# Ledger of designs, part 79: designed miniproteins, single chains, continued (2)

Each design is a single chain, and the fold is of that chain. pLDDT is the mean over its residues in the fold that is shown.

## One batch from the design tools (miniprotein)

Design m6733
Fold by ESMFold2-Fast:
Structure m6733 (fold): chain A 79 residues (1-79)
Amino acid sequence: SMKEEAKKIAEETLKKAEELVKVVSDNSVSVEEKKKVAEEFVKWLNETFGLDLPVPVGTEETLKVLELAKEKAKELEEE
């Protein structure tokens, strides 16, 4: 079912977004590890939603990517 696939993608998107928030908010995590997690998250969003997002640099860009991911997940659940 397309609805079941959309729900699964939405849930996976939100889970990955939560993981990124936890990593970037943790001051014990290295800058290199934070960058790697952000790169993997953006790659997943680009492949999943057909986007061309750059890897975010710094907190503000990362938050904007996270908000976009939440919006895309919500759109899938509402369709």
Scores: mean pLDDT 80

Design m6734
Fold by ESMFold2-Fast:
Structure m6734 (fold): chain A 107 residues (1-107)
Amino acid sequence: TLRDRILQLAEQAKKAVEEGDVEKAIQYIEQLGQAIIEADRQGDVESALLGIRGLVETAELAYEKGMVEVVEAARQQLMRILRESENRKVILAAIGGLLRIIGMLLD
C-alpha cells in the first residue's frame, strides 16, 4: 500500500506540472518526500527508490516547463531524504537525484 501511495503521489505531482499548477505540484512533491522517508524507515527500500525516481522525473518535467519553484521543491525533498535516511541505497539514489537537479539549475 505504501508503494501504491508513492506511485499515486508521483503521478499527481507530474499531472500538476502538466496542468501548470505550481502550488499543487509542490504540495504533492512534499507529500511524496514524506512517503519516501516513511518507506525507508519501514525498510521498504524498493518503494523509497521508486519515490526518488518520481521526484527526479517530476523535477525534469518541471524544468522543461520553466517551473523552477517545483524543481527547487523536489531538490529540497531529496536533501531531506539524504539527511534522514540510514539506508545506503536510498542515500546514493538521493545523491544521484540531487546531482541531476543541481546540474539542471546551474544552466
Scores: mean pLDDT 90

Design m6735
Fold by ESMFold2-Fast:
Structure m6735 (fold): chain A 75 residues (1-75)
Amino acid sequence: SMKEIEQLELKILLYQFFADSSQFIADRLRRKADETGNEQQRKLAEQNERTAQALKERVKELQAKLEELKKQYKS
């Protein structure tokens, strides 16, 4: 239904935002860790990199579901 498509589009938008935010934090922490040799910043960068990757995979899954749902609606 149209409502299901709209809900899925919103979910994708939110997960994309969280993925991008986690990646931004990871990149910034990685740069600081490389500059300072700070082990805690390195670990936090790695954690945020893993979080961003997991969220990106979730976005891909949701995008695939959205595409299939739109095909079913069009048919």
Scores: mean pLDDT 87

Design m6736
Fold by ESMFold2-Fast:
Structure m6736 (fold): chain A 100 residues (1-100)
Amino acid sequence: MSEKEKIIKEVEEYIKEVEEILKELQRIADTTSGELKELIEQQVAVVKAQLKELKKKLEEIRNSEDLEKIKELLKDVRATYESVKQLYKAVKTKYEEYKK
């Protein structure tokens, strides 16, 4: 497998995980009410935007032959993925408090 193919597979796995996070956040939003629901719906919108950005960067990686540029895009992808994971943990913590 080429270096580029390995990077593509890593990014595809991050996208898959972010899609699962999005489904779970939507499920949590649907089971809450009031200010917490509004907050989680705002986070759903943020994750949807991040998912679109990840898919766009994957397309840029696929269309590039510059390995240095591909590696730079991977760093951005990893940062976005980590941000989504941190957001998800924060939402789960607030949801746990809501459930008591």
Scores: mean pLDDT 86

Design m6737
Fold by ESMFold2-Fast:
Structure m6737 (fold): chain A 75 residues (1-75)
Amino acid sequence: SIDQILKLMRELGFSEGSIKVARRILEKADPEELAQIQALLEAALNSTDPVKKRQLILQFYLKLGELEARLLKEG
């Protein structure tokens, strides 16, 4: 769910500003996109390797950017 993704973002140390932006983007995501994004954040939170954690967070940003770009074309 969107609320679970936002909770994971808080646990990973994202700012409330970043969380507000993410909420708006995620409201337009399909269930498969939400599942992919949630999996990336769960993997990042559970990672003990700081390099792997950083790469997973980067993939999360890329997925949000792809979704935002699609929304800009659809709106």
Scores: mean pLDDT 83

Design m6738
Fold by ESMFold2-Fast:
Structure m6738 (fold): chain A 68 residues (1-68)
Amino acid sequence: SSTVPTAQQIADRLRAGGDDELADEVLELGKQKKYGEMVGLVLRAMADPRAPLGVSTVSEEVANAGKL
C-alpha cells in the first residue's frame, strides 16, 4: 500500500536505530516539505557501513509507500 510516512515517523525510526543527528536533519527537511532531500539523505546514510538498521527500514518503508 502507498502511505507516505511523515518526517516525524522517519525521525523516530532513525532515533531508535541510534542516529539522532540524521533524525534531526530529517525533521528539518520535513518542516520545509523537502521529501526528496529526505530520501536522498537516508539513501546516502545507507551507503555508510556504520548506518543503523533503522536507516535501512526507513528506506524500505519510503520505497513501499511512494515508489520513490
Scores: mean pLDDT 64

Design m6739
Fold by ESMFold2-Fast:
Structure m6739 (fold): chain A 95 residues (1-95)
Amino acid sequence: SDEEELRKQLEKFRKRLEELEKKLKELEKEENPSIEKLRELKLEVEILLGLLLIVEGVAKIAGVLSEELKKEFEELKKRLEELIRRLDELIKKLE
């Protein structure tokens, strides 16, 4: 079903998000993390957020966005926004 396909897409987004969260944690542990690497990671997070918003919009138009799936999109968006906030804070400290 279209809903089952959407769930598979969200699982891929979740996995990618977890990889990005792990990368940030590793950079946060460095005494002098590279500003270049932080900016590259931020761009990757922003791209993933943009793609997630497109998928959510398409799902809403298609009428396959259940309350459960809507909450899952909200969780993933909040986690991506928190990653952007943490990256911005860390970049500012290094500038």
Scores: mean pLDDT 89

Design m6740
Fold by ESMFold2-Fast:
Structure m6740 (fold): chain A 58 residues (1-58)
Amino acid sequence: ALTYRVVVRDAAGEVVYEGETTDVPAAIRALAAALPPGRYRLTLTSAEATEEAELEVP
């Protein structure tokens, strides 16, 4: 499995989480359960690519 480095920033651009995962969907679900309500930006970096996503926590 490909390892991703996950960096999560809040709406102000502050880093609130850094970690690694081989299961991106499971990591996102865990973050959504743990983070306070708000809008977050995720940066997912692997050996192959860097991707960005948004996460809305209700």
Scores: mean pLDDT 80

Design m6741
Fold by ESMFold2-Fast:
Structure m6741 (fold): chain A 70 residues (1-70)
Amino acid sequence: SMEDELKRLDAFIDQIEAEAAAETDPERQLRLGVLLGVAQIARWVARKTNASPEEVRKLLALLEEARREI
């Protein structure tokens, strides 16, 4: 459901927030902060546009890919 996919996105955001808060390297902290901001905007857009569960899943997959590159 959309609620389940948004809950997964919320969990991802919480993980990035915790990781950024614990990060001591300024460059990595900046990159995590940018990813956090993008994820928060993406969540806001998904809620405002009533995105489908499939669209939210694809969005989360892209965000997870971006996290792996940090």
Scores: mean pLDDT 88

Design m6742
Fold by ESMFold2-Fast:
Structure m6742 (fold): chain A 89 residues (1-89)
Amino acid sequence: HMIKMKLVEVMGKHGKKSVVPLPEDLDEKELLEEYLKLLEAAHKAAEKGSEEELIKLFRELGFSDEEIELYKNGATLLELAEKRVLKKK
C-alpha cells in the first residue's frame, strides 16, 4: 500500500528550517514531538561532526539499543519517531 505523505516545515532550536515528510494517518502532533527530539540530537551531532556523538546523545535521551541499531541499519529519524508513536498505542 502507498502511504500518502505530507511535507511539514519545522524549525529546530538552531534556527534551521527542515521539511519533514509525515504519514497523514498518524497523530501529527505526537509524531512531530518525537521527531523534533531526534532532530535536536542530530543537529547537535552535526555541529560536532561526529556520528559517535549522535549515538551518545540518543542514549542520553533514553533511546534503546534496538532503536540505535535500527538507525545504524539505515532507518531514518522519521522511522524511529513513527516506531515510538506506535509503541504508545
Scores: mean pLDDT 65

Design m6743
Fold by ESMFold2-Fast:
Structure m6743 (fold): chain A 84 residues (1-84)
Amino acid sequence: SRMEALEEALRLVERAAEELSRRIREEKVTSQEEFDALHDEFLARLKEELSKIPDEEVRQLALDALDQSKSFVSTLDVLREALE
């Protein structure tokens, strides 16, 4: 269902944001350059995972939100709004 696809997309974005935060702490990332490299890595991985969502409407919504903002937080806000 669309609701299940939205919940899956939300979970994927939440996990990506959580893992990025964990990696920043574990690797003691202190420079903008190191942060940007990790951020780009996680954005690329999240994009690949979101592109596998079988619901076309949810897939496009999530990918468009991520592409427009390049932000996990902004993408979460869009998905949460769609779920409510």
Scores: mean pLDDT 84

Design m6744
Fold by ESMFold2-Fast:
Formats: C-alpha cells, structure tokens, sequence
Structure m6744 (fold): chain A 87 residues (1-87)
C-alpha cells in the first residue's frame, strides 16, 4: 500500500539522518554540507520521483567524500529497496 511505502521512506530518512549525525564530527563544514545536501537529494528522489536508481547513484557519489558514511547509507538503502519490493 502507499501507506507502507511512506512508512519505509520515513524509516530510511530517520536512518540516514542518524548516520549523518554519527559521522558529522569527522567531516569539515564544507564536506558536511555537501553530504547533507546529497542525502536530502537521495531521499527526495526516492520519495517524490520513486527514482530508486537515481537515489542510489547520489549515495554512491558520497564514496569519495565520506567512504564510511557512504557504505552505511548504501547498506540502509539496500534494506529499503528490498522491503519496497515486498510491498
């Protein structure tokens, strides 16, 4: 249902926010702003456009900026995509 999809998007948003806060102290102000903007972009692509490939590509673009953050974010996105296919 649409309500189940919305719940999964909200859970992804929460998990990506927690990952950002965890790694924020390890990033420069410039890198933190870039990372936050790309995480928001990925969430908008997934929520509004249902563009899951685009969302993944944005998260992959974080690997050269913040590799450990990117790996955790992509792992959460993999779980999100798996659960979306089940609803």
Amino acid sequence: SMEEIEKLVNELQKRLGEIFQKYKPTLSEEKAELVENRLVQALLLAEDEKDFEGARAVLESLRPVAPELAEEALREFDEFEKRIKEV
Scores: mean pLDDT 87

Design m6745
Fold by ESMFold2-Fast:
Structure m6745 (fold): chain A 61 residues (1-61)
Amino acid sequence: MASGADIEEAQRRLREIGFYDGPIDGVLDERTRLAIRGFQRLAGLEEDGVPDAATLAALRR
């Protein structure tokens, strides 16, 4: 599950690694989902485009 805060954290971290250029607004739009799926593929996670606990943990390192 993903809250607005989880989405915002994912947007910030994806922006830092160059996967995302959009606003940090906590909205799970298509651009945000595409960036998350790209990272999930790179990290070997399920590519659902949702910033779940596993995805956020991987982004935090």
Scores: mean pLDDT 80

Design m6746
Fold by ESMFold2-Fast:
Structure m6746 (fold): chain A 70 residues (1-70)
Amino acid sequence: SDDELQELVSKIPEEVMKELLDIYVELINDPSKSEEEVLEAIEKKLEEFNVPEEQKEAVLELVKEQIELR
């Protein structure tokens, strides 16, 4: 686990993180969705919420690692 990545993610507003988690859970449970499609959807949501690049990259890295563990 990357302590620095988790700290960066913790700086994202709770409401934004809840939306991202909801989208992630919906997409990851959809067998028609590829890893690339999941990452693209999360990235789009981060951009819609104007999340800073540093925090955006941290979220995408953690999501990618989580998907690869499946």
Scores: mean pLDDT 77

Design m6747
Fold by ESMFold2-Fast:
Structure m6747 (fold): chain A 95 residues (1-95)
Amino acid sequence: MSEREKMREAVILEAEATLYWIKVYLLKKTKEPKEEILKELDKLLKAIEEALAKLDALIAESTDPAVVALAQRMKATLEELKKRVEEERKKLEEE
């Protein structure tokens, strides 16, 4: 697989993760059932995990410092989002 294809896949998954996070926020604001919110959080975690795996592969395979730097920045952003999602899931489970 080309570096460009892996980067495109990672960008798409990052965008999907952002949309799922917005959806979770809206579901919480409308006080939707806990089960529905947890389901969307699970989808979000899966999207983040897939994006992180693609970025890790790109970092390992790329010889272009600019591509590696961009991938590392995206990875850091997604890891912070993952922590927030895991905290939100834990808080919701404890309610």
Scores: mean pLDDT 76

Design m6748
Fold by ESMFold2-Fast:
Structure m6748 (fold): chain A 73 residues (1-73)
Amino acid sequence: GPNDPELIIPAGEVLNGGLEGILSTAVANAKSLGKKVTVIAKSVTKEARDRIEALGAELVFVKSPVEAAELAE
């Protein structure tokens, strides 16, 4: 709902948008709440993976959209 913190970033946004700005803000907000950011991905480049991990986010690989939906819930 509109009061729920969105702490999960879809892989498409990470791959298509600027990783550092959006993900860094999400990680900082999660830390202030005592939580972590999880990025759910079917595939990522090595550079994108290294940047995600460097920002303190957890990266989880899934084989199908069904597995991604179950992990996000």
Scores: mean pLDDT 59

Design m6749
Fold by ESMFold2-Fast:
Structure m6749 (fold): chain A 96 residues (1-96)
Amino acid sequence: MKLIVAAIRKDRETVRELLSKAEDFSDVGPVAAALAELEDKELIRELLESKSPLWRFIGAVAAFAIEDPELIALAEEKTSEKAFAGAKALVERSRA
């Protein structure tokens, strides 16, 4: 998958292109993994502050994946309680 190559290369532009093509929640895992590999805290914050519920959810998953307490706190503020809990559960499940 081109997404894995983008994550390895730490390519912000490829991640942004993948974000623009994300249509549903099945795209969340790969995009969040690429963001976590980049550790691009600025881009994760941008997603959490976006008006797109899908982008906020991707940002929340990435925040939990990199274990950044400030981004996790921002995710709790900017997402619904259900979306925040879902993002946390998704990351915890991927580690089990």
Scores: mean pLDDT 73

Design m6750
Fold by ESMFold2-Fast:
Structure m6750 (fold): chain A 84 residues (1-84)
Amino acid sequence: SVADEVRALGVEPSEAARERAARLLESMADWSRESQIAFLEREAATYLRAYREGDLSSFPPGTTKEEVLELARAYAEAAEELRA
């Protein structure tokens, strides 16, 4: 899974990355759990791909490759917590 792939890279998400994932989840409070999980997994996959390809063009200026990986990890963890 994307979550397993991101964990294998050994990066722990920063507090800021976890807060961003939590705020994103709050913005989806009216969504079904299934839709929340699907969206978070899609975001995690997109961010992991951006990290691996080094394509940061869709991120704000000054975003680092490592920050993108931290966000991928935070989104993947949020999806896993919803599944458990």
Scores: mean pLDDT 81

Design m6751
Fold by ESMFold2-Fast:
Structure m6751 (fold): chain A 63 residues (1-63)
Amino acid sequence: TEVLKLELEADDLEEAVKRLEEEDGIVIKSIKRDEKNKTVVVEGYKIVNGKPVLVGVTIKKKE
């Protein structure tokens, strides 16, 4: 199993989390929210070519 680490920015952190699950097909296993730094760290996995790939996504608010 390969681990992918991604960083992205979004205007709405909660909407970005929903898009990871609904549009990108990520099965979310944990969500860590940091209100002070306006960041969310999402950990989960995605099925790529029939194999589970672990994914970690750090989402930062654009302001």
Scores: mean pLDDT 79

Design m6752
Fold by ESMFold2-Fast:
Structure m6752 (fold): chain A 93 residues (1-93)
Amino acid sequence: SMPPLNEAARRALEIAGAFHRAGLAALAAGQDDRTAMAIGARAAAETARRLGDDETAELLQRAAEAIEAGRLEEAYRHIAEVEARLLADVEAA
């Protein structure tokens, strides 16, 4: 059976869910992969900010800006930092 989720895990899933929902909606509306990824990152940033995680929100905002500028390597570094931070919070809970 699934283990019970702590609050950090629920926040991480809400942030990831916002990224996926907004990105998939953009793809369904005919946006390209890069535009959809940027829209997803912005939705995730707004969700992180609403949940009080300003650092994760700033990293996701920087990722969205890097994607829109075509700096994909920079964007992937910011996303990797977000993933590492969210995982560390889940493991510390």
Scores: mean pLDDT 86

Design m6753
Fold by ESMFold2-Fast:
Structure m6753 (fold): chain A 99 residues (1-99)
Amino acid sequence: SNADKALDYLVRAADAIVAGDDDTAIRYLEQARSLTTNPEAIRHIDRAIEAVRAGDRIAAMRHLVEAAVALGKETEDVPLWVGTVIRLIGHLIDLELRA
């Protein structure tokens, strides 16, 4: 589904954020945004892009978690969704502990 593809792009964006590749992260976030009509997911993706541009990786990752949670309402692949949320929370915890 488009929601499952959006979840994959959120993971790719998260990996790019952790790597410090802001341009790649923004491109993946724009791809995720194009694959959803969920207003809550779009709002959090837009705020994640804003946070990446500001260099705020922790805020960006928090918004990716919230976007993934919102997309869970549209996914038919619950194991993929759960795995995505866990991976994003793992990145958030690592960033918070290294802050």
Scores: mean pLDDT 88

Design m6754
Fold by ESMFold2-Fast:
Structure m6754 (fold): chain A 102 residues (1-102)
Amino acid sequence: TEDAKRQAQDLLNEQKALIDKALDKTKEAARNAIKNPKDLPLAKGMKDGLLGVGDSSISTMGGLARQYPQVGGQYLQEMQDYYDKAKKEAEDLLKEAEDAVS
């Protein structure tokens, strides 16, 4: 139904916002670690936080996919793709911070 698609899109948008917030914190911590090597453990901790948020978002969208099998799968896939992109961006920035320390 249109209502199911709207609920799926609203939930996806909410989960994307949580990932964005966690990614922004990870990026800030990684940039700080580039300037101050002592901050690298904090930046790695922020990435662990991003992984926790992302895993929770995948679980949430997985629940929606089970509730609405006809439409939920596409929103779960979009959530997975979004999370994978966020993970890569965090990993790339942390590698820059680690390389700056080395």
Scores: mean pLDDT 87

Design m6755
Fold by ESMFold2-Fast:
Structure m6755 (fold): chain A 71 residues (1-71)
Amino acid sequence: SMDDLLAEFEKELRKLAEDMLRKGASPDEIRQALVKKLSDFLEKNPDLSFDERDQVSQITGEITGEAIRRV
């Protein structure tokens, strides 16, 4: 389902952020990696509604901000 797809994407973003923090990545490296993952996800899922695209963009921003604050 779409809800499962969005939940799995959020889970993957959080895992990527945690892995990058563990490796001592810079704020710019974290931002670049999470933005690329979002871009790739949106390209692979062109049938997402406006609201769904907005939702994944917002959660990506939230996770990125949380990770950068922990650097």
Scores: mean pLDDT 88

Design m6756
Fold by ESMFold2-Fast:
Structure m6756 (fold): chain A 97 residues (1-97)
Amino acid sequence: VPSPEEAKEIVMKALDKNGDGFISLDELIAFLEKHRPLSEEEKEKLKEAMNEADKNKDGKLSIEEFVEMFNKLLESDDPILQKLAQVLLEAMMELTG
């Protein structure tokens, strides 16, 4: 598994398809669904988590906001959010080898 710093670079390179330095919900869903399809409940929970991390409410996350969201997923007592964190880690590992 990459270091937190390496993970940030990998995530931005993989998810920031338009090069604006931000991650959209659509980009994140597309990235996760390369690993496996997401349920409607998982997509809804992911949208809620991104909205909470999106401090400027523009529908996009900076890398720092994305990391805050990911940490909240890992620390959550919600099994769906924990599963989303696991899928994200697995998808990143597939991307990096």
Scores: mean pLDDT 73

Design m6757
Fold by ESMFold2-Fast:
Structure m6757 (fold): chain A 75 residues (1-75)
Amino acid sequence: SAVEEELRAIGAELRQLALENLEYPDFLQEMSDRATKLGDQIAAAYEQGEDALAQAVEQFKQTVEEIKEEAEKLL
């Protein structure tokens, strides 16, 4: 449930970033590609166990912060 809540929060944050950056299609495509790849990594980590899943979620959070920093540079 904690992981589910964190993933839900990450999803909401990415959706908000997409809505705020609709004018930048290249950025949206790169963000979408990164999110898809990380989602696949989380799904794979879920099958490997709790420690792998925790590391994948932490990596996802770090990548979201990088995406946010890149969005700020567009302005």
Scores: mean pLDDT 78

Design m6758
Fold by ESMFold2-Fast:
Structure m6758 (fold): chain A 99 residues (1-99)
Amino acid sequence: SLEEELKKIEKQIEIQAVFEARLEYLKKNNDKEGLEELRKKSKELAKLKLESEEEAEKEKEKLREELLKNMSEEEKELFERKLEEIKRALKEELEKEKL
């Protein structure tokens, strides 16, 4: 249904926002170990996507839940900012397609 497709898109936007917020938070705090772990996870997810997109989506959802559960107040603010940036970019892209 259209509602199920919209929910999938919203989940994908949230997953992207969580990863981008984590990356920015780690860079801001100069957390080299955290950056390396995030890089390793991104590489594993990219490899998994080549083997099975369904399994990659499940692993992304698990990572999203873990990151959201362990978010600091500062990381939550970054997440909200990234979420708005992604939504804005998507809205601009949709408006361009109407031309």
Scores: mean pLDDT 77

Design m6759
Fold by ESMFold2-Fast:
Structure m6759 (fold): chain A 67 residues (1-67)
Amino acid sequence: SLSVEEVKERLEKATDEQIQELGREILRDKAAHRDDPEAVARYQEMVKILEEYLKKKNIKLLFLELD
């Protein structure tokens, strides 16, 4: 299972293409666990980390725009 710490480590080493893949993985896993509030909270934390990283690097997600 994906963790907040793994997301942080992967983002630091990731190419733009790998960031797109990570974003898709997080959103897919979040959707799969929508009925589990603890899992949803954990995935939302991962989404916020991803959003902050994208803003700092001025990177656009090709498959989804995060607000």
Scores: mean pLDDT 75

Design m6760
Fold by ESMFold2-Fast:
Structure m6760 (fold): chain A 61 residues (1-61)
Amino acid sequence: MEVDEWTERVGKAIAAGAPREHVLALLRRQPTYSEEREAFVTELLDSDLSTEEKVRRLVEW
């Protein structure tokens, strides 16, 4: 999918338990990268939410 493919790629990395730096590096490689998206993903990764809830919020963004 062209639209929001970054949420699927980043969401899969989070679901797989990838380290924070790996998830952020993956996000920065997306053609639709933005500072707003990095801030959102950083907030999710640094939150005390479950992995499942983090993925859900990412997909619903």
Scores: mean pLDDT 76

Design m6761
Fold by ESMFold2-Fast:
Structure m6761 (fold): chain A 64 residues (1-64)
Amino acid sequence: ADEILARAREVAERTRRLAESLGVPGAAESAQELVDRVRALIEQGDLDAARAEVDRAERALEEF
């Protein structure tokens, strides 16, 4: 659980830094939404869904 949330925060930080370099508005809000969504899934006990959300976001960053 803690590892999944830590990964979500790392993805959010990487997304924010990348958006700042590219001048993309709203990326900080999207990054926070990811962290909030992952935290909600962990609180619901759905660790598989939480991990899938982080994996999806990491994949999106790698394709960028």
Scores: mean pLDDT 75

Design m6762
Fold by ESMFold2-Fast:
Structure m6762 (fold): chain A 67 residues (1-67)
Amino acid sequence: SAEEALKEMREILEEVKELKEAGKLTPIDATAYAIRAIGLLLDVRLYGTEEQIKEAEEIYKEIKEIL
């Protein structure tokens, strides 16, 4: 569901922030997170409300800035 996809996007954002701050974010992990995040964003765009889509796009931008 869009709600579950959005929840996972929030969890990914938290994980990549923690890994970045710890100096443990590897290029392969960054690639894997990016692929997962875009898939979740697409799920929210297909099944979410306008508010959920806006939040997901803001989270995705923040993830991309960290990666």
Scores: mean pLDDT 87

Design m6763
Fold by ESMFold2-Fast:
Structure m6763 (fold): chain A 87 residues (1-87)
Amino acid sequence: GKLTEEKLEEIEKELEELAKKETELLRKLGLPELAELVEEAKKVLIEGLKLKLEGKDEEADALFQKFAEENTEKYLEPAKKYEEILK
């Protein structure tokens, strides 16, 4: 079905709990840059979902694309460190 305000509130609460758990874990692994990226991604996702709720799908998609393009470099360097940790 279509996104509703009630479902968006539930998503926001779940994302807050997941982001907190993930950022705490990433900081313990020595990846604070990825933790910050997770916090930023959560904010962008919520903003985009609010735009979709208002029927502004093109604005939401543009917001998601812009975030991905602007944060690709921030992701690549921490991802290399993560690969070294997993070895």
Scores: mean pLDDT 75

Design m6764
Fold by ESMFold2-Fast:
Structure m6764 (fold): chain A 84 residues (1-84)
Amino acid sequence: AEEKLEKARENLEKIIEERNAKFKPSEEELKRIEEKREEILEMIRAVLEGDKEKIEELMKKYGVTEEELREAVEAAINNRFTAG
């Protein structure tokens, strides 16, 4: 569980760095990225634990949809954007 969380964290950093290298984020965008990163890491932990109740609580707390939560977790864990 923790190993996947660390991998997701590394993958998120790499994705953010690659995007920031091409597109210089504004100060507002940097704040949004930082807030989103913390939210994603908490959500990844809940998803990896398979705790549906905790997932629903996080969705309600942060105002995100289950679809957004799952997509963010999958992106972070798999480190895959198929640009094909």
Scores: mean pLDDT 67

Design m6765
Fold by ESMFold2-Fast:
Structure m6765 (fold): chain A 95 residues (1-95)
Amino acid sequence: SLREDIELLFRFFNADEEERVEILAELFGISKEEAREMLRSAEKFREALRALAEAGNELFTLLLKGEEAARAGDDAKAEEYAEKLRAPAEEVAAA
């Protein structure tokens, strides 16, 4: 889950426009139609990119800690790190 969410975020930076729609839909938990509208709106797209860029500084820390927790069998801690990662992304999607 955490690794999949982080992988989707990294794919977004290297993706074409159609793949970005799919990545945003999965990352923010929204429909592809909503993600497409977000990309078409210059303001919403810029805000999404800003939030993803800001989250990028946290991704490496959360990825390492989350993976270590998951490998140690501490699912509760792994979920906590995943939640910290998702909260900023979902906040942007709601805006």
Scores: mean pLDDT 63

Design m6766
Fold by ESMFold2-Fast:
Structure m6766 (fold): chain A 90 residues (1-90)
Amino acid sequence: SSLLQQIQSLLKQAQKALKEGDYEKALDYLYKAKDLTEQLSDLNEKRKFLETILEMTKEILKSTKDKKVILRAIGLILSVIGELFDLELE
C-alpha cells in the first residue's frame, strides 16, 4: 500500500531527525505519520504505527527542555493515546 510506504518513510525520517537532535523536525514527521495512520483500515497496522509514534514522541519528550517542543510532544501523545484507547474499547 502506498499509504503504508509513506508512513514508514515518514517514521524513518523522524528517527533520523531525532538522532540529529532536530526535535521540531522529528515532530513534524511524526504528526504527518499520525495523520496518515488514521486513514489505515487495518486495525493491527494502525495500532503498531500508533505505538511506534508514541515511543518516538516519548524519546523527544525525554531529550528536550524546549517548552514549545514539550507542548507539541504532549499534544501528539494525548492524540495517540486517545486513538489507541478507542481501538481497545471497540
Scores: mean pLDDT 88

Design m6767
Fold by ESMFold2-Fast:
Structure m6767 (fold): chain A 70 residues (1-70)
Amino acid sequence: SPIIDQIQKMIDNNRQDSQLMQQQVDALQQQVKAGKATVKQVTMRDLFIFVINSTELIIQRLEEKLEELK
C-alpha cells in the first residue's frame, strides 16, 4: 500500500534524524562534563533533548497508525 510505504519512510527518516541529533547531544554532554560548556551550549543540549523526545513521540504515533492499517 502506498500509504503504508509512506508511513514506513517517515518512521525511518525520523529515526535517522533522532540518531544524528543524539550524536550532537553526546558531544555537548562531554563539554558539560568537562566544565567547558557555555550557558548557550547547555541550552542547546536541552533543546536537542527536547527535539529527540518529541521525535520519539512522533515515531510512536506513526507506528500506531501503521498497525491500524494492517
Scores: mean pLDDT 88

